Designed miniproteins, single chains. Designs and how they scored, part 22

Each design is a single chain, and the fold is of that chain. pLDDT is the mean over its residues in the fold that is shown.

## One batch from the design tools (miniprotein)

Design m779
Fold by ESMFold2-Fast:
Structure m779 (fold): chain A 114 residues (1-114)
Amino acid sequence: SMEDLLKALVLLQAARSEAWVLIRAVKEGKVSKEEVYKEVRNIIEVVDEAIEILKTLDLSPEIQELVKELEKKRKELEELVKNKASIEEVVKKLEELIELLDKLLKGLIELAKS
């Protein structure tokens, strides 16, 4: 439904904003390693909520592929947190997540205008 599409858009935009804020906080030396892991878990939770909604929608094959890439990226982030990976590796993966979210958001916004 249009309501579900809009909910997914809000969740994806929130995840993108939180990832961007976290990357900035790391670069400014304002967060501990433990706080980074906590915030990454929060970002994963929001992404998981968006994925659950997106799976109920009739999406183009191109957007479905981006959703699969998002599922892979969230698993990679979860594994980095689980293994207590370096903050540098976590930041790199968050930057990759933002790039993917930008592509997905663009595709979903174009769908909402159709």
Scores: mean pLDDT 90

Design m780
Fold by ESMFold2-Fast:
Structure m780 (fold): chain A 62 residues (1-62)
Amino acid sequence: SSLIQRLQQSSDLLQQSSKLNKDSADKYKQQGDQQRYQTLLDGSQNMEEQSRQFQQQAQQLQ
C-alpha cells in the first residue's frame, strides 16, 4: 500500500541520515569538537529510533 511504501521510504531516509551524522561526528571527534560530536551522535540515535518505529508501523499494517 502507499502508506507502507512511505513508511519504508521514511525509514530508509532516516537510516541514511543517521549514517551521515555518524560520519560527521567522527570528523568532529578527530578535530576535538566534543560538543558537535555528541550532538551528532544524539541526532543519529534519534533517527535510528524513528526509523525503527516506522518499520514497526509498516509491519503492523500487514
Scores: mean pLDDT 87

Design m781
Fold by ESMFold2-Fast:
Structure m781 (fold): chain A 66 residues (1-66)
Amino acid sequence: SAEEAYNKGVEYGRQKKYDEALEEFKKALELNPSPELKEAALLYGRIVAKEMGKEEEAEELLKLSK
């Protein structure tokens, strides 16, 4: 589910496994999340993408959120 993917993304982020975290946040956005979960996945996913220096990934998260 979108919630499960989001939770995995948060845990990977805490472990500083940013590539895995980003993949899970993208998955959460693709699984038709609630508006609240979508906002949370976008917020944390974009923070992770910026931490990695991958601004292009932050933009892809916005595209997936449509």
Scores: mean pLDDT 80

Design m782
Fold by ESMFold2-Fast:
Structure m782 (fold): chain A 111 residues (1-111)
Amino acid sequence: GPSTVEHTVLEVDAKKGEKLTVTAKAERISGTDEPAIVTVSLELETANGWIPLASATVEVKKGETAEISVEAIAPEDGKYRVRVRVQGEDNIVKVTVTLNGKTATVTAEIP
């Protein structure tokens, strides 16, 4: 059955009212014929933990690259992060995330 892996890909500081634009490219390196499901979430750090502001989900088929975009306006000054969740079976997915010009890549391996 499908398994899930999650990664924190990058963190930035932003001021209240700044537009946060996340663009992600998910490249499926290996896996079964069933699509992998990739979710990208933009979260804000609070005293009680990280809260989600916006998220988007895409299916990535075998041998495919899919693009995901998420946007939010920063509700307060603080630390913001991008999390990537990948769900699938026996899959390797490479996700490259850009947030306001800062780029990071993660490789998600699903057993």
Scores: mean pLDDT 84

Design m783
Fold by ESMFold2-Fast:
Structure m783 (fold): chain A 64 residues (1-64)
Amino acid sequence: MMPSAEQIARAESMTFREAAQLLRDKTDGAPEDVARAGTIARLAAAREGLPSGAPVAGATPAEL
């Protein structure tokens, strides 16, 4: 991704748990914010050794 180095840096420094928390906070936010949080969560999950398609990134806001 080249849209924002800041976005990549955030995903690199935060854990998937923090990314999932961000996604939960954005569940009722603007669609672009939700999409960005989802992308960050997926990147964080991949960094933690989880498959990039793990449901934790998108489906887990309800669990969190």
Scores: mean pLDDT 58

Design m784
Fold by ESMFold2-Fast:
Structure m784 (fold): chain A 56 residues (1-56)
Amino acid sequence: SEEEREKLLEEIDRLGTLLAIRKNDQAFLKEVQELIKNNPSIEELKELIKKMKELL
């Protein structure tokens, strides 16, 4: 759903900010932004969130 997608994108943005502060990995942030621009599925967004949480 649109609401589910919006919430997942907000979580990715939040986690991306935390990763930028803790890891200073600008290349990873660019990769995440490009992936989001390619209109990923809900499942792809959930998988990305899992990976980002593992990196924290």
Scores: mean pLDDT 79

Design m785
Fold by ESMFold2-Fast:
Structure m785 (fold): chain A 76 residues (1-76)
Amino acid sequence: MTPLERVRAWLARRLAEEGDTVKLTDEELQKMADELGISKEEFLAALRELAAQGVVRVEEKIDENGKKILTITAAA
């Protein structure tokens, strides 16, 4: 399975379980990438590809504690 296919399958499952939005800290992003057997860079590249396809919207935000939060929302 390609990194894109792994991230797409993971995202479909998470969105079905949590609703239309998934939020990840940088630490959670690294953990999810490790669990999928891919790098954090490959995970981010896959998310950018899914956003380019109109499947999701991806936003980076700094929370009130100064941590980067990646927000992934179902767009289609």
Scores: mean pLDDT 79

Design m786
Fold by ESMFold2-Fast:
Structure m786 (fold): chain A 67 residues (1-67)
Amino acid sequence: MLEEIKARLEAGATAPAALRELAERGVYPDDEVIALLEALLTAQGGRPVTLDRENLRAAIDALRAAA
């Protein structure tokens, strides 16, 4: 599950798309997925981005509740 999401992020998937897939699959990001999301958002915004694991869990829970 997380390996598929890592592969998608490495292939150019967006951070919102990856978060939706995590929510749909009912899994939380590991350190590697968080690092890939940070790298992608940093590239997109031109500034270093740090993501908090608890904030990501909350976002996934919110997406699951909305579905």
Scores: mean pLDDT 74

Design m787
Fold by ESMFold2-Fast:
Structure m787 (fold): chain A 72 residues (1-72)
Amino acid sequence: VDPERLELEVEAALAIMSATVYLLPKNPTAEDLAEAAEHYERAAELYRELGEEEVAEELRRKAEELRAKAEA
């Protein structure tokens, strides 16, 4: 396994985990939704660097949806 690739995978996984922590409450606050969106955006960038374009696109869409929800 490439150490560089492994480092990116670990960092992406941590970003996703961070996002999910903010979404655990039944009714997340606007701040929680915004924080989750930022973490998903970071994860999307990392997965794009990994060449996982489909995963990156899904994470980007999740971030966009959460940000829109935070503004509602």
Scores: mean pLDDT 81

Design m789
Fold by ESMFold2-Fast:
Structure m789 (fold): chain A 115 residues (1-115)
Amino acid sequence: MAAREAAEEARRAAEEARRGAESGDAREAAEAAGRAAGAAGEAARAALESGDPEEAREAARAAKEAAEAAVEAARKALESAGDDREVIGRAAGAAVGASGAAFMAARAAGEPGEG
């Protein structure tokens, strides 16, 4: 996937995740969180694979925004899931995936991690 396309998809998924978080429906929030976490991962990967530093930075930024939205939606889903094992699993998986994508996105942005 091209970095520009991945960045655009991540931005759309972030907006959907915020809508899901506001819905009050744990299942919708968990599904939106999963999509946003996936899109964040794809954008972070595209940023790392991009030969253009500007495209890499844009994709990394979009990945971070999608990851943050995914974590918020996952948190809302977990608070409202009750005993729904599938919702709990999807939300927890989305939160873990989003955290990994955010880490990768920060590295792709060229930020110094360790000397």
Scores: mean pLDDT 82

Design m790
Fold by ESMFold2-Fast:
Structure m790 (fold): chain A 70 residues (1-70)
Amino acid sequence: SMEEDKAALQRILAGLQKVTTPVQLQAAIHELRELAKTSSAKEEIEKAIEHLEQGDIAGAIEHLEKALSK
């Protein structure tokens, strides 16, 4: 549901603000890819994944905040 998707996005966003290891980053990317399969905010989630794959956590957070605004 939209509410469950928002809760998942908020949890991932909070985790990214505290990420310190590559394993944590890869776990976040995997969870976002799964969420993108069913979310109406798929485009913003996919942009966030691209930023994370480039090591741009700040850019990823910005796109996840946009996903949450929908």
Scores: mean pLDDT 82

Design m791
Fold by ESMFold2-Fast:
Structure m791 (fold): chain A 112 residues (1-112)
Amino acid sequence: PDDVVLDLMRSNRDEPVTRIAYLARDILRLIGMALAGASEEEINQRLEEIKQRIQELKMSPQEIAEAFRLAATLASPEASEALLEAARLAEQGDLERAFEVIREAALKLRHS
């Protein structure tokens, strides 16, 4: 059941796999909000919240890149390409460009 999965994720919150799964889910939710027509302000606010959580969780560039690749596997083709590019940038330590790529993709999806 979903409750058991959530409880397991909470008990393992400090493990890399749990942080990766949470970030991937946050990114997929952001894409879903964009597809539903969320405003540019709402998208920017959500991205700031995601960046803050990454800092609080002390996620490595590799963990962030793995989360973007996981999200890409579950996303639409249009979002998937941007997430794979964001993963490449994150692995190189360029988190600013990685999130800019995600922001641009989300804004483009709003007009689809």
Scores: mean pLDDT 80

Design m792
Fold by ESMFold2-Fast:
Structure m792 (fold): chain A 94 residues (1-94)
Amino acid sequence: LASTVAEIRAILEDMEKKLLANKDASKEVKIEIVTTGFQEIADVIARAGGPQSLVDAVIRAALEAMIEINLGYPIEEVIETIRRRMDEILAALT
């Protein structure tokens, strides 16, 4: 599972970098970055044989981030929400 955690962290770092680079982009672009990143994370957990409850938690984290983007939250706050939710998920994987 340590390898799975490292892969997820790499995806999160890439997603954060893309969101910051696109902070002034349309909501559609920001949502695409979030959905792509979280789909990759969910796939990593599923392929590693992680429980469905963690896949569901990843989907819920993605939905929360998308809601914040749609409500016009600053990207820094969206990233903070993503980090908080993913820290909880990663703790459950270790």
Scores: mean pLDDT 86

Design m793
Fold by ESMFold2-Fast:
Structure m793 (fold): chain A 61 residues (1-61)
Amino acid sequence: SEVEKERALLERMRAFLRDGLATLQAQLASETDPEKQALLERQIAHYRESIARLDAEIAAL
C-alpha cells in the first residue's frame, strides 16, 4: 500500500539521519577547535530535531 511505502521511506530516512548523527557526535568528541565544536553542536541539534519530526510522522501513519 501507499502507507506501507511511505512508512518504509520515512524509516530509511530516519536510519540515515541516525547514522549521520552518530558520525557528527564522533566528530564533536575529537574536535578541538571551539568554532568547529559550535558548528557541530548546531548540526547535531538540527539532526535531532529532524529525527524527532520523522518519529512523529511515522507514529501518525
Scores: mean pLDDT 91

Design m794
Fold by ESMFold2-Fast:
Structure m794 (fold): chain A 67 residues (1-67)
Amino acid sequence: MYRYLVTLEGPPDLAIAKKILEIVPSAKVVGVTSDRAYILETPEPLSEEEINAIKSLPGVKSVELME
């Protein structure tokens, strides 16, 4: 399994989380951080197209693979 940190420009919003899951239906939001980020867990690594689609969402600042 792979984990990604999806950093937000504002406070966490369920609408953003839902749109992320529409882009990657196999993903799970497994956490929310105090610094306004979602922790996303995926069974397979995200493609460049999926990462770029998430980054293009309003309110998303960055997407980073977690170590």
Scores: mean pLDDT 80

Design m795
Fold by ESMFold2-Fast:
Structure m795 (fold): chain A 60 residues (1-60)
Amino acid sequence: MTESYVIKDEEGKTVGLLAIEDGVAKLIIDGKVAKEFKAESLEEALKKTEEFLGKKVSLE
């Protein structure tokens, strides 16, 4: 099952999407996959997304 979340920065602006399927997370920015990584939980996916972007974000 694919779960998708909207990524928002500290100003509340949408910066991309995070799609998680079968323990694999894909960071989608400007309609393309910018980063793909393994994530065992949503919390791990969020942490890796923040590390890649170099800033705090939220998921919805």
Scores: mean pLDDT 79

Design m796
Fold by ESMFold2-Fast:
Parts: structure tokens; sequence; C-alpha cells
Structure m796 (fold): chain A 79 residues (1-79)
């Protein structure tokens, strides 16, 4: 729901204050995705921001295969 997205956005913003630079960049793209979703933008635009966030998360986590697979499954569900 919109309320759940807004709550998630607030928590993400708080966590970004104590994050490393790559996690902060991932958080910025996730916040952009949340803002687009709350504004009623097409899911295609939301997916673009989620893919950008995933790039930074993959780099930060050092486990690219698992993160890429998870993202692919999640994005397919949004179709």
Amino acid sequence: SAADIAAGRARLRESMANSDPLMAKAGEELLKGADLLLAGEPLEKVKEELEKAAKYLIEAAGRPEEVEEGLKLMLEELE
C-alpha cells in the first residue's frame, strides 16, 4: 500500500545516514523508485530505479549472482 511504501521510505532514509557510500547510493535509487510508485508513475519507471539500486547493492555486498537472481524474480513478478 501507499502507507507501507511511505513507511519503508522513512526507514530507508534513516538507515542511509549511517551507511557506506555504495549503500547510500542504493538507498537514493530505492527512494526514487518509492517516490515514482507513490506518484502513480508506470511500473517500468519504478523498475529502472530498482535496477540502478541493485547495481550498487551487488557492488556493496560482493554476492552479485544471488542478488541478480533475486532481483530478476522480483521484477518478473511486477509484470
Scores: mean pLDDT 69

Design m797
Fold by ESMFold2-Fast:
Structure m797 (fold): chain A 69 residues (1-69)
Amino acid sequence: MIRVVSADENKVTVEVDGERVTLEGIGKPGKYFVVADARGLVRVYDEEGNLLAEARTARPAQGSVEVEL
């Protein structure tokens, strides 16, 4: 499971299967998609599908969540 814990213009913190992951470098208001995969990667994309940030999690879990900043 993936869920949003907190979000602001500088960073988004998500929880992926109980582990918190912080993604930085978004930098502007808009709609974003945070995607976790079974390889332990967490990525944030804009509405156009551009990759903006990437982080790793110790809990490989597949899921996605929408964030509006």
Scores: mean pLDDT 75

Design m798
Fold by ESMFold2-Fast:
Structure m798 (fold): chain A 61 residues (1-61)
Amino acid sequence: MVVGEVELPASTKVGDEVTVTLADGTQVRGTVILNDGKYAYVRGTRADGTEVVVKAKLVPE
């Protein structure tokens, strides 16, 4: 399941460990599995152990 409209720095790379906060306030801890130069996809788990994929827009920071 692809979840979220979050932002990550443009320096984010495949293999990076990140924590992202979703719009509902839940946190997902995971690893970047794909970076297409415009979006990064993070495969991680919610606090309840549910596996998710988060789509994040890359922003210049």
Scores: mean pLDDT 75

Design m799
Fold by ESMFold2-Fast:
Structure m799 (fold): chain A 107 residues (1-107)
Amino acid sequence: SGRGFNPEVEAALIRRLAALFARLGADPAAVERLVAGLREIAEELKKAGYDKAAEHFERAADALAAGRYEEAARHILEALKELHEKDYEAALEVQGRLSRLLAEALG
């Protein structure tokens, strides 16, 4: 998993998502909602048989809860890469859910 990505593009995406998480980190309630939503995505992916992507979302939730924003961003990107490789439509659905979750956290 890495086709269509290079280290500079991946690093830029991780930095952008980590910066967003850091901005939301000032609101504990928003962080708690994001963590809960990431864990919900992980459980649904696990039930659907996407075990690797589910594990990455679980690790992202744990990292976000601990204030490790760059680590959380890396795990989300790895989960999306795994889904794109196995099921493009599932990847789009998860991206949509993540976008809604982020919008809800931002208010």
Scores: mean pLDDT 83

Design m800
Fold by ESMFold2-Fast:
Structure m800 (fold): chain A 82 residues (1-82)
Amino acid sequence: LSPEEQEKMREAIVIEAEATLLHLGLLLGTETPKEELLERLEELIERARELVEEYSDDPVIVEIAEAAIETARAAIERVREL
């Protein structure tokens, strides 16, 4: 992996981790306002979509970014149930 590929892979991993932590916070009863949660989750989806588009030829980056999108979408669905 080149340093640039490592950096983008780290970026994808961080987005997935952030989406996962927000989803877990929702399951554990976060006090964060619903509108703020939705804004953060939508921002993570946008960032992940940009990685999928930019690095469409990198299967690992695409896989991690797509996983992040799925996690964030599941979290958005959870927020809608609150």
Scores: mean pLDDT 80

Design m801
Fold by ESMFold2-Fast:
Structure m801 (fold): chain A 96 residues (1-96)
Amino acid sequence: MEGLELADKAAQAYAEGKYEEAAKLAEEAIRLLEEEDPNSVLLGRALAILGDAYYKLGKYEEALEYYERALEIFEANGSPAAEYAKANVEKVKKEL
C-alpha cells in the first residue's frame, strides 16, 4: 500500500534527522491514506509523524494541529496510541 510505504519512509527520514524530508513524505502519506482509508490508525500514525517533524522544525502551531488530528483518529479507533498523542499535544502546548 503506497500510503503505508510513504509513512514508513517519513518515519525513517525523521529517525535520520531529515525533518523537512520527513514532513514532505508524511504529507504525501496523509493525502494517499485519506483516499485509501480516512479512519485508519495508519492515517493517525502519518499525522503524528508530521507533528513530530514540525515540532523538530520549531513549527509548534503546525505540530499542535497535526498531533490533535492524530489524537482524534487514534481515539476514534480505540488505539492505545491516543495516550502518546495526548502527551505530545501537552508537550507542544508548553512551547506556545
Scores: mean pLDDT 86

Design m802
Fold by ESMFold2-Fast:
Structure m802 (fold): chain A 60 residues (1-60)
Amino acid sequence: GGLLVRAVEDYKAKKPEELDLKKGELLEVLEVVDSEHLLVRSLTTGKTGLVPKRYLELVE
């Protein structure tokens, strides 16, 4: 699968294309959209959306 990331804090979507995050949520990176945003899929909900990179950390 893709790269695994974890939400470092809660985030509420501010635009229709964005995804809500809960702290500790695991997500798969689908695409690097720009320097500040990732397209991700939640492993908890199965939903996909755009998220600011600063709210995510790499899981290893």
Scores: mean pLDDT 84

Design m803
Fold by ESMFold2-Fast:
Structure m803 (fold): chain A 82 residues (1-82)
Amino acid sequence: LSEEERREIARALGVMNAVVALKSGDEEQAIEDIKRFVELMKKEGFSDEEIAETLDEISRVLEKHGFKKAAEEARKLAEETK
C-alpha cells in the first residue's frame, strides 16, 4: 500500500470506530473502545503519525455529536502519540 492509501485507510477506520462508539450510547465504553482501537492500530503496524491523525478525526466526529468527554480523551491520546 502507498503512504497515501495507508492514510486513507487509517482515517476510514477511525471514522468507523467513532460511529460504533456513538451507537453504543455509553461515553465511558466509547473511551475504552478508542484505547483498544489504538492498540490494534499499533499491532497492525500503523505509524504514530497515522494513529494521531486518526484520533484527531475520531475526536472531531465525537465532538460534533455531543460525546465531548470521549472527544477530549481521543484528542489527548492523539497529542500523547505525536
Scores: mean pLDDT 75

Design m804
Fold by ESMFold2-Fast:
Structure m804 (fold): chain A 58 residues (1-58)
Amino acid sequence: SLEDKIKELEQRIATLEAAVDRYRAEAEKTGDPSIREMVAQLEAELERLRAELEKLKK
């Protein structure tokens, strides 16, 4: 159902937000460019999922 899709998407967004926060902190601590690149990729995916969620809620 639409409600199930929204719930799954919200859960995936929450998981990615936690991952972004965790890896962003690690990137600041280590200065590792590969972790910074991972953060950028996760942020792009998060933006995509948020846009998809907004479209479903209309």
Scores: mean pLDDT 86

Design m805
Fold by ESMFold2-Fast:
Order: sequence, then structure tokens, then C-alpha cells
Structure m805 (fold): chain A 62 residues (1-62)
Amino acid sequence: HMEKDEKIARAVGLELRAIGSYLEGNKEEAIRDYEQAIKLFKEVGDEEGAAWAEKRLEEIRK
């Protein structure tokens, strides 16, 4: 079982990878990584992390 801190670290890593993918023009990969990060934040009850990632995902989906 993944500990809460490990899940948060993984979610943050996915967000960083999503930013990199988006800057390189890989929009679909960025969307996928943000969706996975949102899921992880919600699983650990990090509502602020989830909300921030959701806002970034919406900006990418424009």
C-alpha cells in the first residue's frame, strides 16, 4: 500500500512531467498526467492539490 506522502510525491511528479510535456507540444500526454495527479490528490484528501491540478488541466484543454 502506498503511503500518503508517497502518493503526494507521485502526484507532484506527474504535474511536473505534464508541464514539460505541454511545453514540448505533447498536449494529450500532459492531460493524462494531470488526470492521474488529480486522482492521487483526491485519494489522499489533498483538496487544494486536486483543485490546483484541475485548474491547470482546464487551462490546457482550452
Scores: mean pLDDT 82

Design m806
Fold by ESMFold2-Fast:
Structure m806 (fold): chain A 68 residues (1-68)
Amino acid sequence: SMAAKEAAFEAELEWARRMVKQLSKVLSKEEVKKSLENMVATLKEKYPEFAEEIEKEKEEMLKFIEEA
């Protein structure tokens, strides 16, 4: 169902947020941005119907990385 897919998407998006925060503690900003690009590409391939939500979250995570 769409609701089940949305729940799965939300869980993977939350995991990506946590991964970016953890990587920001040990990697350079450039390396974290590269990891974010890879995570975004994977999410868009797996959840193309949520592409706009993924782009919005990418912008938020990029701001977080710049502030770290």
Scores: mean pLDDT 84

Design m807
Fold by ESMFold2-Fast:
Structure m807 (fold): chain A 93 residues (1-93)
Amino acid sequence: AAEADAQRTAEAILREAEGVAKAKDNPFDADVEIGILEITFAVAMVTAENAGALPLTAQRLIEALDKALEIVKDNPEAVKTIEGLRAEAERRL
């Protein structure tokens, strides 16, 4: 279950990163998508901690966040936010 949950969250993060990229020149839409990505990450980490699966989930999310960074590379605020989330996940390995 934990691996399947981590995979679904990874896929959600990538879709949300694509949403940030599509918002492009609309800062309000981009900020909303960044916020959704942060919530998706936070919910997954809390759920994984409660399930005793934090290192597995953290590793899967780091892989997704690395791909998300490439997708949002033209948005400096999104890059900064995702780098922060990646660092949080690394601390849970």
Scores: mean pLDDT 84

Design m808
Fold by ESMFold2-Fast:
Structure m808 (fold): chain A 60 residues (1-60)
Amino acid sequence: SSDVDELLRLGGQAKAEGDYRKAAEYYLEAAEVAEKEGDEDLARGLRHVAEEYRKKAEEQ
């Protein structure tokens, strides 16, 4: 979806900037949109990626 694509773009940009907290937030929001669209596999994958970036953010 266009909404998921935009959130993935923003998450990728935040990741490239080293802003792991923002990256985690965008990937979590993308997971929520994917879940609402019925893509449970994509939502699960995005939640996993978000958790990894959340952990990195907490270590900083």
Scores: mean pLDDT 86

Design m809
Fold by ESMFold2-Fast:
Structure m809 (fold): chain A 66 residues (1-66)
Amino acid sequence: SIKERMLKLIGEILRIIGEILDLRRQLEEAKKRGDEEKAKELEEKIKELEEEREKLLKELKELEKE
């Protein structure tokens, strides 16, 4: 039960990490083009995903204590 919940959370965390890496790649490309508006949009999306990742990591940490 706990192990299954941990594995599911790990899978969700890895998916979010993948999304962050893709957005960071897009951000570097936007910066190279001087696309300031797109860069800001991407930075906001990255921040939201990083906050979601932190939330899931905290949930995983709590499950480890059970």
Scores: mean pLDDT 86

Design m810
Fold by ESMFold2-Fast:
Structure m810 (fold): chain A 58 residues (1-58)
Amino acid sequence: LREELEELEKKAKEDPSDIFTLASLTMVAMKAFIEGDYELADRALKIATEAAKKAGLT
């Protein structure tokens, strides 16, 4: 999950308007939460929120 999050963070910075990248970040956050990695889940949600703000979705 952490490696997957790092890849998605790079994609979100390059193209914050990519809805599929935002969806994938949300999935990583849910998987991390289910596994009990609340720090990783919180990080993924923050990255998704920042990308959504840059894309004008929020």
Scores: mean pLDDT 77

Design m811
Fold by ESMFold2-Fast:
Structure m811 (fold): chain A 63 residues (1-63)
Amino acid sequence: GATRAAMAAAVGAAAGGGGPEAAKEASLYNIQGDGKRAAELAAKAGGADTPAGRAAMESAYKA
């Protein structure tokens, strides 16, 4: 689950306007195996109603 959560978090962070830096930070959070951080980043990126936010939340929940 960690790889999926990391990818989803990176997409969510980038979609929220943080660009490559936000995506990088999201990946670092997920290296710690912290799927909860992926969900938080998705929420901050635009909420669970965005495609990127939904993907991050769902990946973290499945993990």
Scores: mean pLDDT 55

Design m812
Fold by ESMFold2-Fast:
Structure m812 (fold): chain A 55 residues (1-55)
Amino acid sequence: SAALEAALARLAAGLSPAEAAAFRTLVDQLRADPSLSDELVIAAAEALHRWLQRS
């Protein structure tokens, strides 16, 4: 969805190239799970973004 793409683009902004690559790979795995809604993918991506910023 447009909202999902906008949220993912926002979360990827400001990450290093390596962090952004890892983020995209993990988000692609989340999006491959048919049990996850766009809203759950966004919530998981936000948690992942916070984790990446801590390292």
Scores: mean pLDDT 80

Design m813
Fold by ESMFold2-Fast:
Structure m813 (fold): chain A 63 residues (1-63)
Amino acid sequence: SAATEEELIRKLVESAGLSREEAEEVIRLLKQGRYDEALALLQAAGLSPVTARAIVRDLAEAL
């Protein structure tokens, strides 16, 4: 809840290797409660299931 959406987008791009467009879509899906679709996008972008689940959990708590 302390992080802005831009800070979360930057973290996804720099730390997880997502494009800005992929990072923006992940944030959008999480804000809509579409967690399974956010997980699928992260895995399609090359992240392991364990890493994708950790990111979704951390972002959901920050949003």
Scores: mean pLDDT 82

Design m814
Fold by ESMFold2-Fast:
Structure m814 (fold): chain A 64 residues (1-64)
Amino acid sequence: NAEEEFKKYDTDGDGFIDAEELKAYLKSQGLNPSDAFVEELIARIDRDGDGKIDFEEFKEMLSR
């Protein structure tokens, strides 16, 4: 459930997931991503260019 996962990793409750929180999520899925991989993933998903992922972008990532 994307909403439950998003809320779990949105630790500051601001409605966005940053690179550190996304890396923690990927590690919980059994992945070991590099910092460069996480940065590139955010850059591809982040439409606003703020270095963070909102809930809609997070859902799109999970639906693929």
Scores: mean pLDDT 74

Design m815
Fold by ESMFold2-Fast:
Parts: structure tokens; sequence; C-alpha cells
Structure m815 (fold): chain A 57 residues (1-57)
């Protein structure tokens, strides 16, 4: 949802790694239920995206 993405952005800006992990879990649940992809694969992709973002910043 829009709120989850906003919380995700704020957690990334604050460097709150625990909050980022919590939001990744919630986003993985949401996307898995909505699109039918395996939750674990979505989680791995989101974690990879966070690593890529850190490397570019």
Amino acid sequence: SKELFEEFRKALENGDEEKVREIIDKLADYLSEKYGFPKEKIRELLELAVEIRKRRR
C-alpha cells in the first residue's frame, strides 16, 4: 500500500535496519497475496533492491 512505501522510504533515509526488515516482511506479504508470487522470493528481491540502493548512495 501507499503507506507501506512511505514508511519504507523513511526507514531507509533514517538508516533503521530493523524497521527496514519489518517493512520488507509486510511488503512481501502484501505483494505475495496480491500477485501470487512466493513470499520468500519477494523478500529476497526487496533485500537485493536495498543493497543496490546502498551501493548507489
Scores: mean pLDDT 76

